# Ledger of designs, part 79: designed miniproteins, single chains, continued (5)

Each design is a single chain, and the fold is of that chain. pLDDT is the mean over its residues in the fold that is shown.

## One batch from the design tools (miniprotein)

Design m18730
Fold by ESMFold2-Fast:
Structure m18730 (fold): chain A 88 residues (1-88)
Amino acid sequence: SEELEKRINEIVDKLNEYFKKKGMEPPIEEGDSLESRIGRIITLYEGLKNLLKTAKDPELKKEAEEMLSVITEDEYNELRKYFEELRK
């Protein structure tokens, strides 16, 4: 839906801006398909969640929490469902 696509683009913009500000490579490329963008967001979210669980460094944990503030767990679950439906 347009509403979902708009939300995905907002998440992409915020994530890519965050990475650029940190001097890191943007995780999601411009021109990626909706399916590809969703897949990359899911992968990043799962990686950040694992980092929060395993990291003992407060600085690293804080950076992961800041990145995760762009994507909620509810949004992650909805994107996961939509990703599976798009692949049909």
Scores: mean pLDDT 75

Design m18731
Fold by ESMFold2-Fast:
Structure m18731 (fold): chain A 68 residues (1-68)
Amino acid sequence: SMDDLRETWESMRRQILKHARSRGVPEDLIKELDKRLQEVIEETLKSGDFDGGMVRVEELMDEMNSRL
């Protein structure tokens, strides 16, 4: 169901943020990452383009890692 899909993507977001905090990423970058992940998730759920959504998450993670 769409609710199950939302929970799967929200669980991924929580794990990404938890990992970033555990690695000592600054809170300003955590806040930006959280906001941008929420935007990617909402667009992915709205469009139904789950493959594209995963690519966007990977690109966002690469961008954030380049800023560390």
Scores: mean pLDDT 86

Design m18732
Fold by ESMFold2-Fast:
Structure m18732 (fold): chain A 91 residues (1-91)
Amino acid sequence: DYLKKIEEMLQKLIEEAKRLAEEIDLPSIEEKKKRVEEHIEKKAKEILDIMENKLRAGPGPMAYKLLEEAKRRAIEEAHELIEKREREREE
């Protein structure tokens, strides 16, 4: 099932972004956010490439929307974790 495989890759993207956000050791919150965003963008491009290479017509509108939503969610959840860790460090 192509759709199920895409959903599994998108879930892994979110989980990896959150794990990186929890483990990242960089001097500033801005650098942490940038590193996580770069990782998310790289993984999203890899998923997009897989989608385009397996579909002669390119990814359907729904598949593209799922990818963008997962990327947005990964960034949002990772940023929240970074900010939470920074607050715990300051107080």
Scores: mean pLDDT 77

Design m18733
Fold by ESMFold2-Fast:
Structure m18733 (fold): chain A 100 residues (1-100)
Amino acid sequence: SLEEELEKLLEKIREKAEELEEVNPEVAKIAREAIELIEKLLNGEISLEEFVEKYHELLEKMLDEYLKNKDDKELSEKILEVMELLKRAAKLALEIVESK
């Protein structure tokens, strides 16, 4: 189900955030805030419009962290991977909400 796919993505994002905690705590923080926004959206605690606005702001902060660490190939590649996972998670969460 879409819910099971989303749960797996959120778990993977949490694992990546934990791995990055020591090397880039800001990226780890952004990833956790993104998960919280998705959970709030699914629980009806936040509107669709507010979710999209706040999630977009988190992705912009993530891109800033990528640019800041551009010369660190290993770290920048991990940041891009987290950004891709966050994009996929948001799309799944939106599909779940729209299917209700």
Scores: mean pLDDT 87

Design m18734
Fold by ESMFold2-Fast:
Structure m18734 (fold): chain A 94 residues (1-94)
Amino acid sequence: MSPFEKALEEVIRLALEFAREVEAAGYDPEVTERLLAEFGRRFREIMEEMERQGVSEEEIEKVEKVALQGLTLTLDGHSVEEVERRLRELAERL
């Protein structure tokens, strides 16, 4: 796998972990806020690793787009299954 492909898989996994934990917490606002902070920290680590590996700005923007879509779908109340389907469809179109 390229560094870009690895980062894309890592961000999809992170987004699905976030979706599962938010759903398991019954979309509790306090828990969701803490999970968002954790997501942001882990996503920054993925971004820093992409920069270290020389991933292009265009490819980094594609990974950011997947991360943002995962957060948006989860916060809009979509199920984990729907989030996974849409993120995988988005990744195939990149």
Scores: mean pLDDT 87

Design m18735
Fold by ESMFold2-Fast:
Structure m18735 (fold): chain A 94 residues (1-94)
Amino acid sequence: MDEGFLEGLSKLLADARAEIDRTVTTVFNEALAAGASIADAAQKARDAAQAVVDATRQRLLDLGVPQDVVDRIAADLQAHADRVVAELVAQAEK
């Protein structure tokens, strides 16, 4: 019931944020290691984050979360991804 659903939802959102952090960092660093510019690495990392956000949206819809709530969560996850990318760019500029 509510406890299992809320725990599952909280874990899904925490796991999605952690996956975005890991995916963005990995893609950014691998792109730089492959000789990409910081700007290109940042774009690849944003594109990878979009895939994680899209997968999370579908999982939330499959769980019966309303579309408007899913869109808000997706926007929050995108804003989080943008912050992680900005921090990686700032670190790479050193």
Scores: mean pLDDT 84

Design m18736
Fold by ESMFold2-Fast:
Structure m18736 (fold): chain A 89 residues (1-89)
Amino acid sequence: SREAEERLERLKRLLLEILELQERHRDDLELLAELRRPLEEELERLYKENEEAIREYVERAVAAVLEEARASEPSYENRLALLRRAIEL
């Protein structure tokens, strides 16, 4: 959705701004901390706003993997395949 795309772009922008501040003000850690604080607060807010959606997605992925695991032989290869699918989801 547009809202999800806009949130992702905003997240990326905040991370880049924080990195740029760190690079520019590496010699003044007190000023760096002050300049980074509002960006870090906004970043934390965005993470919290998306935490439930991320949690729901992970829960669905884990549930799907566990259902497949119940039907699968407990082999090393099968466990690796399930782990790979969980990561790729």
Scores: mean pLDDT 63

Design m18737
Fold by ESMFold2-Fast:
Structure m18737 (fold): chain A 97 residues (1-97)
Amino acid sequence: LIPSPEEATRRGAEFLREAAEEVRRLAEEGDYHYIATGLIPAIGILAAEASFAGADEAAEILAEAQKRVAEAVDAGDYERAARVLEEAAERLEELAE
């Protein structure tokens, strides 16, 4: 139920990669509400899971990504939000190797 540190890191990377594509799609559709109410909380849950799994560096990357995405969304900058997600995914992918 609680993943290994490696599994938590990989899961986080996969989610953020997919989330970046979803943010761009939802922003084009004008569906901003789902980014704020679904996506951002989900990143927080993944950060907590990574922390409980002992993947402290992955948890920090996920928590920072959640904060930066929330700031970008609050500013209406969905391209920045997607880039933050892509950058965090790359960092997690490197960490998982």
Scores: mean pLDDT 82

Design m18738
Fold by ESMFold2-Fast:
Structure m18738 (fold): chain A 78 residues (1-78)
Amino acid sequence: MKVKVILDDGSVIEVEVPEGATYREVLKIIEEKLNMKLKTGAELALDRFPAIAERELAEPVKDGDVFEIKGNVIRKVK
């Protein structure tokens, strides 16, 4: 399946991910494709809400999901 990633400069890329991939797996694929280290909004909140962060990273990604990168932070927007 494919997800869309909106980069910090406003450009959009499509990333092919396995069906049933989790947010953690999709994050790794995006990091490898862009050759950069990214943090999720959930990971930034880990010190406050670790259970929520772990749950979000374990959730399956859907075909057509959209992510946005601002600096080194990635967030799901759709």
Scores: mean pLDDT 73

Design m18739
Fold by ESMFold2-Fast:
Structure m18739 (fold): chain A 68 residues (1-68)
Amino acid sequence: HMDELLAEAKAGNVAALGEVTRRYVELRKSDDPEAQAEAERLLEVLGITPEQLDAMKAGGQAGARALA
């Protein structure tokens, strides 16, 4: 399922990109090493840096910067 979302996101599907971004945030909040490794894999497949993803999250959600 996630591989399908990644393919759609890379093809420019905004809804799929949003779902992948939501999944990435969930995985990064986990203390599970497997979850964190999967989060890094998602960024690698999308070709996006963590900084770019954070910028997209902040732009889409006002106040996201205040959470840290």
Scores: mean pLDDT 68

Design m18740
Fold by ESMFold2-Fast:
Structure m18740 (fold): chain A 76 residues (1-76)
Amino acid sequence: MDAEEQIKKAEEALKKGEEALAAGDRGTALSYFGLASTYGRKAAEVGEKEGNKELAEKGRELAEKGQKLGDEILGV
């Protein structure tokens, strides 16, 4: 799986997490934000290895956003 595919999965997970949170499903939202963080981190690692700084940066951004939204649900 390349960095671009991992970014797409992170973005889809983030969107589904936000939709679940809007519907009041905190458990589902937390799971999707965790997936967004995981795929974002993988995208950053693969992007760095491929020398694609833009994809690596995007992956880090998505990972941090997923982590932050998950932490907000957990009250940290």
Scores: mean pLDDT 84

Design m18741
Fold by ESMFold2-Fast:
Structure m18741 (fold): chain A 66 residues (1-66)
Amino acid sequence: SELEAEVLLTLGAMYLALAKRSKDKEVQIELLEKAIDLFEQARAMGHPRADELLEEAKKLLEEVKK
């Protein structure tokens, strides 16, 4: 469970990092949505860092959609 949460968080963080580097709005949105889904799964498994990263990804997604 703890290892699974860590893997999901790490994968989400990788998608978030890729989204931050992207200059294509559609690609950035897709990557952020993938990161959010992974962070929500990590949060459900009790990862202590999931809330922080989930907030960051959601904030970026709202900014990109404007």
Scores: mean pLDDT 87

Design m18742
Fold by ESMFold2-Fast:
Structure m18742 (fold): chain A 101 residues (1-101)
Amino acid sequence: EARKLGEEAIRLGEQAVRLAREALEVLRTHGPDDPEAAERARELAEQALRLANEASRLADKGLEIAGPEDPEARKLALEGGILAGVAQIAAGVALRLARKA
């Protein structure tokens, strides 16, 4: 069902955003000069990116399956896609910052 794909995309996207935000917060709080903090942030960002990529895939599938008679399913898929995009950007920033440490 298209709605279930959108709901799952939102769930994974929200989780990815939380992990990406946590990765950035670790880097902000401890700085890149702390190798333990940099490693922790890298792990969180990699996990966030994996979840965001899966959320994006489910969102795309949800949009593909959703017909014109199901605007709610399309809305859920679009929301999941937006969350995935935000998480991908945040995780990418965290990975670049952690790698420079």
Scores: mean pLDDT 85

Design m18743
Fold by ESMFold2-Fast:
Structure m18743 (fold): chain A 88 residues (1-88)
Amino acid sequence: MKTSTATASATVQPGQSLAVIAGVKDGKILDIEVTVNGQPVAVTSKSISKDGRLGGAVVRNATAAHSGQVTVTVKSEDGELSGAAVAG
């Protein structure tokens, strides 16, 4: 198991969704964790592709506290993080 992190900035209005997508090259994504401004965020839903190469996490009904520096932590089975993106 390998842990990788990526950081991006997001601006989210109240009632919108914060969405995170992460990809790995060769392994499988096992879990995705999201922090905003260093604080863990309760993820509403998580999805991992059938081949384990892509994973997503969504925070629905976002608040102003979900704006700022978003850190995505990806736990993978022998995969290297290929990229991550955040949309708010």
Scores: mean pLDDT 75

Design m18744
Fold by ESMFold2-Fast:
Structure m18744 (fold): chain A 94 residues (1-94)
Amino acid sequence: LRKELEEKLKEAIRYLKKAASELKDEDLKRQVLDLIKEAEKALKQGNYLLALRLLQMALSMLEANRDKLSEEAKKHVDEARKSLEEARRLYQQM
């Protein structure tokens, strides 16, 4: 369960980074990448709840700005959302 949660959080991080890399809005890109960086730190410390919350914030920022995203970035956002939904479900089972 813990290993599955960590893998889903890492998967979400990977997709969110890919989505952020496609951003032309430098302020939005910086904010999203900062949240991802803090989530990676939380994950390394075993703070899964904080990692989930920070990644959900990053996802929400990308979703709110979906009109600024390329088609590739939108696909990465959709994959990140699925990975985070699975991670949240796994966390609730711990």
Scores: mean pLDDT 87

Design m18745
Fold by ESMFold2-Fast:
Structure m18745 (fold): chain A 67 residues (1-67)
Amino acid sequence: DKETALWLIEQLGKAELSPLEAEMLGGIYKRFKDDEEIQKKVEEVLAKQKNKEKVMPYFEKGYNSEP
């Protein structure tokens, strides 16, 4: 649900994303594509990454795995 997604996004935003965490975040981003709050929170987590280029392929994998 949305509350669980927001909690997970908050936890993921506290540190650098692992590949699995980036895939999870990508999946959440697509599942909640019409939710402005979740979209913004995910974008904030990605913006804080020290090496976004290494994270993005996994994020995209997670995003594309969701229907």
Scores: mean pLDDT 83

Design m18746
Fold by ESMFold2-Fast:
Formats: C-alpha cells, sequence, structure tokens
Structure m18746 (fold): chain A 62 residues (1-62)
C-alpha cells in the first residue's frame, strides 16, 4: 500500500505537469525520479493517481 500511494502521488504530479505546463508525462516522470521510465510505468502511475484522487473526492463528498 505504501508503494501504491507513492506511485499515485507521482502520477498526480505528472498529470498536473502535463495539464498545466504541457510537459510529456514520460519526460516529467524521468525528471522527478532521476531515472529512465517506460510509458507503461508512467501510464500505470497516472491511472493509480486518478483512482486514489477519485476515492478521496468521494469520501469528502459524503
Amino acid sequence: MEEERERAELGNVIEVLKETKGIDPVEAAQRLLGRPVTEDEVNEAIELGKKYEEELKKKRQQ
């Protein structure tokens, strides 16, 4: 669960950078992590981040 949370947070940051600054998600992830990443890894992090964010929003709405 801790690693999933870290990946979700990374995915959210990547998505924000993509939407606000138009930075490529893979490029953003490589800058944040300081290592090469694959598109699959980035996409999984973004999807995990979206699911985590939706869960938090759902809890706040109730």
Scores: mean pLDDT 73

Design m18747
Fold by ESMFold2-Fast:
Structure m18747 (fold): chain A 124 residues (1-124)
Amino acid sequence: PDLFDVENWEEQREELIREAAKAAVEGNEFLVRFHLLIIAGAYEELLKQGKISEEELRRRIQEDVLRILEEIEKLSGVKVSEEERKELLDLAKRIADAIVAGDDLSLGLTINELAKKLVEIGKK
């Protein structure tokens, strides 16, 4: 099966979330960004193939960002503030909106901002 089948993507997703969280705790912003780009690219492909709806994509990006945050908290013992959580959810919404719009520039810029914020949280 290819990586972008919904069934196969569910298995890959959990590993990508764990690796992104680990990279954030280790302060590796480049590797966080790399894993976020893989996740975004998978959802772009699933949307392009008609395997997920725009609404499902928006929900799943938000859930993935919260799951990465949960894994960072588990790995580092850090608790995130409600304000930091709100900032991450706003970034997740912008990522999903950029994917749906096909706005590669906004997607890249927002993923860079999200990766930086996740590393800042992981380094606490």
Scores: mean pLDDT 84

Design m18748
Fold by ESMFold2-Fast:
Structure m18748 (fold): chain A 82 residues (1-82)
Amino acid sequence: SEELAEEREALAKLKEQVERAKAELADEAVRKRAEEVVEYIRKNKIRGDELSAEDQHLYRLYMLEKQAPELEAAEAALAALE
């Protein structure tokens, strides 16, 4: 069905983004910089659009990695159905 194809495509794209984010965050310097950006946003109540493009990228990496457990749970649920 078309709906299953769309869900599969969306999950594949999200998984690809999460895997790329994890790969970039495997670099200790990148991870530390991303964590600093997240803490800076939290402490200063800064909106994402007020960040530099580089800091916005680091924030996206952090948020994508944070979504990984939910993505893994969704993939496991789909696998269990088959």
Scores: mean pLDDT 76

Design m18749
Fold by ESMFold2-Fast:
Structure m18749 (fold): chain A 99 residues (1-99)
Amino acid sequence: DEKIIEKLEELIKLLEKVVEVTENEELKFELEILIGMLRIVLGIAKLTGEIPKEALIKILEKIKEKLEELLEVTENEEAKELAKEALKLIEEILEELKN
């Protein structure tokens, strides 16, 4: 589905912005690894025309966990806003993948 690919590209851009404004080095590193995994999934989807749904769901759920952790520990308002936008987009993608 082209819409999932477009939403994944938007999510990667949002997550890169979260990483730029994040001061927690551990969460930053973990998010960078997960962004790398999303890029691999996106690459596979573009090359094969098929989305690896099970792998993508697991990666998205892990990103969700890390963004929720970030919201608990960060005092940076920009990071909070970007993380909330990313979480909303993740829920939209997960709904499309699970239904």
Scores: mean pLDDT 86

Design m18750
Fold by ESMFold2-Fast:
Structure m18750 (fold): chain A 85 residues (1-85)
Amino acid sequence: KLSEEQAKKLVEMKRLLGKAKQMIRDKAPREKVEEVLQEVLELAGEIVSPEELAQIRALLEEALASEDPEKQIELIDKASDVISK
């Protein structure tokens, strides 16, 4: 069971991932998307296991390395699935 504090951080991470996907659809600058995804990684480090954090980081780094908005969104969704375990 997540603590109330951890549950609030989980909701915030999901909101930030949704914001990042919307920014990608709106063709926001890469640097702004990177800022939002970095905030997700900071929150995730406080909640998820080190193994899950490594998976989330790898997926988000791959999303930032991609020039395809559809692939970026797919990778962010995969990261969200790891967080939602």
Scores: mean pLDDT 82

Design m18751
Fold by ESMFold2-Fast:
Structure m18751 (fold): chain A 55 residues (1-55)
Amino acid sequence: MELYKKMGEKQELAAKYASDAFRGKDAEVNRSKMLQANKELEELTKEIREKKEKE
């Protein structure tokens, strides 16, 4: 499913930003990007849940 592929990409990106922020590399910017990616993951999770209910 395309949604699972997007979810995996967002999870990897969020982990990368979190790691960079933890190491002090542009911590404020990377933290903001991590929060944005987590928000998008929540939206994807909701969309997957809604589609699951249609089956």
Scores: mean pLDDT 76

Design m18752
Fold by ESMFold2-Fast:
Structure m18752 (fold): chain A 73 residues (1-73)
Amino acid sequence: SAKEAELQKAKEELGQAMRQLGQAYQQGDVQTAQQYGQQALQSMERIKEVDPENGQKGVEAARQSLKELLASM
């Protein structure tokens, strides 16, 4: 369905952003890590919008951890 396709796309975008964040962080590129971190947060919000019941519960802990990581950079 269209909802399943949108959710899958948001999850793939989140995965890509998290991989790029990890690579930038490992290289000490704080600016690039922060950029991909913000993209990951946007993808998490998209997941919540497409699937509010499961998305809000499923990603909230990860979203909070990512916000704390970005604030510590």
Scores: mean pLDDT 81

Design m18753
Fold by ESMFold2-Fast:
Structure m18753 (fold): chain A 75 residues (1-75)
Amino acid sequence: MEEQKKKAEELIKKSKELLDGAENAARYGTVEDVRKLQEEARKVAKEASKIPTVAKEAGDYAAKVNRLLKEAEEK
């Protein structure tokens, strides 16, 4: 109960940090940097899928990171 709330907050925080990192990597880094962040975002979204209150939000962040990867690969 309290553990789930802490996990939910941590997963959303990680998701936001991964999206920010992916946006920065897409602008200034390499496609490989974006790919690594997408893999991490996917893992976070998978863990968040078990917590209904944050599942959609974490999934939305992971989807945004995946779009950034796809756009970087199309350069």
Scores: mean pLDDT 80

Design m18754
Fold by ESMFold2-Fast:
Structure m18754 (fold): chain A 55 residues (1-55)
Amino acid sequence: GPPPAVTVERVVALLRALPWLLTLPDDEATRAVSQLTGEPLERARELLARARARL
């Protein structure tokens, strides 16, 4: 089956482990989250926005 979807909690953990991601412009942060999680850019943008709200 498809791999399990990346959760907002996983992205929160990623941002806490790699706080420099929060210093990037939104487009660059979204690409970095996409690359690190394997999620497409649209999903990475959604996850990043939701994760920032939980910090």
Scores: mean pLDDT 81

Design m18755
Fold by ESMFold2-Fast:
Structure m18755 (fold): chain A 81 residues (1-81)
Amino acid sequence: AADLVRLAQKALEAAKKALELAKNAKTKEQILEAEELIGIAELLIAVAKLLAKKLGDTSADALLEEAEELIKEARAILKKL
């Protein structure tokens, strides 16, 4: 299995990229690209949370919480467009 913290770091990286795309989205194509990265980040967060629950491991909790906040911000930006 991939290390939980490494998976959470990948989720956070995807969330940061999704937020950057959402902030800069001006066309329908750019909005769809941002939504695609949001979906990827949400999937990575879900897998990491499932792994954390099965392992009883809280080491990634802060990274996952940060990733979720960034995705929430990205979704809020896209909803206003």
Scores: mean pLDDT 84

Design m18756
Fold by ESMFold2-Fast:
Structure m18756 (fold): chain A 72 residues (1-72)
Amino acid sequence: LSEEEIERLTRQLAFVVITKGIPIEELTVELAKEELEKLPESIRNDTRAMEHAFNLLSEEDQEKLREIAKQL
């Protein structure tokens, strides 16, 4: 995955954990894949909503999601 792809997936995962209330420690790579597949195309393309969700997370949590995204 490119750096741009990893950052995009990280933001989509941030949106998932914020909107569904999933603790980041419970977010496995398998669960991340399942939840990303469930995201509607319109939501996946809402870059502002994704960025907003990402900015609600701590830097530590942002980095944890980035590590999960690298494995996708």
Scores: mean pLDDT 84

Design m18757
Fold by ESMFold2-Fast:
Structure m18757 (fold): chain A 65 residues (1-65)
Amino acid sequence: MNPARELAERLKGMTLEEASRVAAEAFGVDPEEVLKAAEWLQKNYGLSPGRAAAIAAALLAGVKP
């Protein structure tokens, strides 16, 4: 199972800032670092806020989704 994928589904409809905060809490990582990484992913890969936040948080936590 892909934990970032499951989290991204729960973050649908959230703003990038809100999704980054929730994802950071779920993975136990810094929300400011998640927001910066998620903004980079959204800008470079066109990901939705929820997907960008979930992937950023998983990567910062050392999880390979």
Scores: mean pLDDT 79

Design m18758
Fold by ESMFold2-Fast:
Structure m18758 (fold): chain A 84 residues (1-84)
Amino acid sequence: MSVEEAARRLLEAVKNGADFETVQRLIGEVLREALKNPEQMPVAAEALRQAADIAEKTDPSHKEVAEALRMAADYLEALYEEKK
């Protein structure tokens, strides 16, 4: 699938209050697609940060979900800067 499709699935899952295991799997899908298409890493990182903001607003008690999303975004941003 494309980075945009993987990101869309992640954003919808987070918006609907998906559990940590589901979000972790979807983060993995976004990361996998971004690694195949390095030029899309900034788009993927932005989607992960947007998902983290949605997670915090939807359920602040799911802080681990938001933190995992931000860690994934930080990873892609660092990797993109290293590979460009």
Scores: mean pLDDT 81

Design m18759
Fold by ESMFold2-Fast:
Structure m18759 (fold): chain A 70 residues (1-70)
Amino acid sequence: SEEEKLKELIKKNLEVALKATSPVQMRAALREALELAEKYGDEETVKKFREALQSRTLEEMKAKVKEILK
């Protein structure tokens, strides 16, 4: 289904984000995941991705991504 496909793409983008070695790489992966979450219509997940993107450090962004993956 389209819903399952979008969830899989979001998960893959979050896995890429967790492997990021710079804030720029992390933000690129999170922006991609945010676009997919917006299409999926999960307002709660969208809010969490936006909060992660507002983080100042790579460590803070990774911590927030780990919470989203729970």
Scores: mean pLDDT 78

Design m18760
Fold by ESMFold2-Fast:
Structure m18760 (fold): chain A 106 residues (1-106)
Amino acid sequence: SMSSLNLVQRMELTIVLLHLERGPVTRRELIEAVSRELGISRSTASAFLDDLVERGRLERRVDPETGEELLEVTEAAVEGVIAYLESEGLDELAEEIRARLEARLS
């Protein structure tokens, strides 16, 4: 079902799903999750995260307790992921993402 998504779209989907499950996560944790899920190098995952920050799809935060960099998914990134899932006919997954987003706002 996800074979219709390109690598960039699969990376963004992985990041959005992790954020909805766990909230903002460390840069290290996102790199490890994306690298593992997609079978790409940590260096490639790191470069992609930097591109998402530059494009306003992720925001950098600092965890006040640990000093670690946290990455937070923006609303624009979630909306973008939902839009391409719907365009590829992945309506059930798009609805799951909407439901998880609403649950986190409650």
Scores: mean pLDDT 80

Design m18761
Fold by ESMFold2-Fast:
Structure m18761 (fold): chain A 92 residues (1-92)
Amino acid sequence: SPQEQQYLADAQAAVDRTRAILAEAQAQGFPQDVIDRLARLLAQNQELLAVIQDPSASLDQKRQAALFAEASESLATMLFWSEKKLQSKGLE
């Protein structure tokens, strides 16, 4: 359905953006605990994407999965910028 296609697109975008955030954090040498948290959020978003790809899942389950994927990506963004702010305060 058009709704399922939209949920799939939203969740895929959230996975892609979370992956990009993790890659950037790794490239910038973020602390391992921050990298681990971002990796867990990426894994959660991949699991949510799998729910939307499951033909046996209900439309409501797919809607909820897409919303949770967006929330998880927002948390990843928040964690990234919180670490950047902490680094700026720790610089001499």
Scores: mean pLDDT 88

Design m18762
Fold by ESMFold2-Fast:
Structure m18762 (fold): chain A 71 residues (1-71)
Amino acid sequence: MTTYTDAQWQQNRQIWADTLLQQGLVTPAQAQQLRAARTPDEVRDLLQQLNVSDSAVAQIARQVRAWRASQ
């Protein structure tokens, strides 16, 4: 289980939304919903509703983790 601080979570949800939008997996409106999500579980549930695959969610989580490691 990955634990995020509030600041890390805010930055991570923004990167997840931007990454999904860049990959064409979500619309700009759906990306905005992802940015407004309060928890990682809300992001996961939204991605599931948007028919984004679990593998895509895992890829994004890995990219977010790599980005955090580079800070």
Scores: mean pLDDT 67

Design m18763
Fold by ESMFold2-Fast:
Structure m18763 (fold): chain A 76 residues (1-76)
Amino acid sequence: AVEEVERLAREAFELIERALEAHRAGDSRTALEYLMEVGRKIQEMRRLAPEAGEEGRRLLEEVERAAKEAWDAITE
């Protein structure tokens, strides 16, 4: 469970970086598409979180914060 949450967190952070890069390039549509993929990964992490222990819950919290900050930056 924790290994799966760690994998999803890494993938989510990569997508957040791509979303911010697309936004900086003026491609808000692509940026939002990446954030939608992040949202799907967060949903899966939430499903796995009860079995992932404290570290899995911490990673979920970090991904959710990063995704919110990216969403706020892209949507103003």
Scores: mean pLDDT 84

Design m18764
Fold by ESMFold2-Fast:
Structure m18764 (fold): chain A 75 residues (1-75)
Amino acid sequence: MEEKAEELIRKAEELIARDPQSPEAARLLAQAGSLYAKLGDNEKAAELFERAAELLEATDPKRAASYREAAEILK
């Protein structure tokens, strides 16, 4: 499970390096956040959802707000 979450983060980082506002990277970070939440690592999960929200702020503010809400609940 942790290995899968780390793989998703790595793929997201590659996408961010090419496009700092990549919607696909945001999706991968949110997916990794969900995996960390299932593992009980709510702090890391919240961090990942916050990063996903930041990527979508300009392109999809409604989805960004949803990710921020998820991060806040996990804190």
Scores: mean pLDDT 81

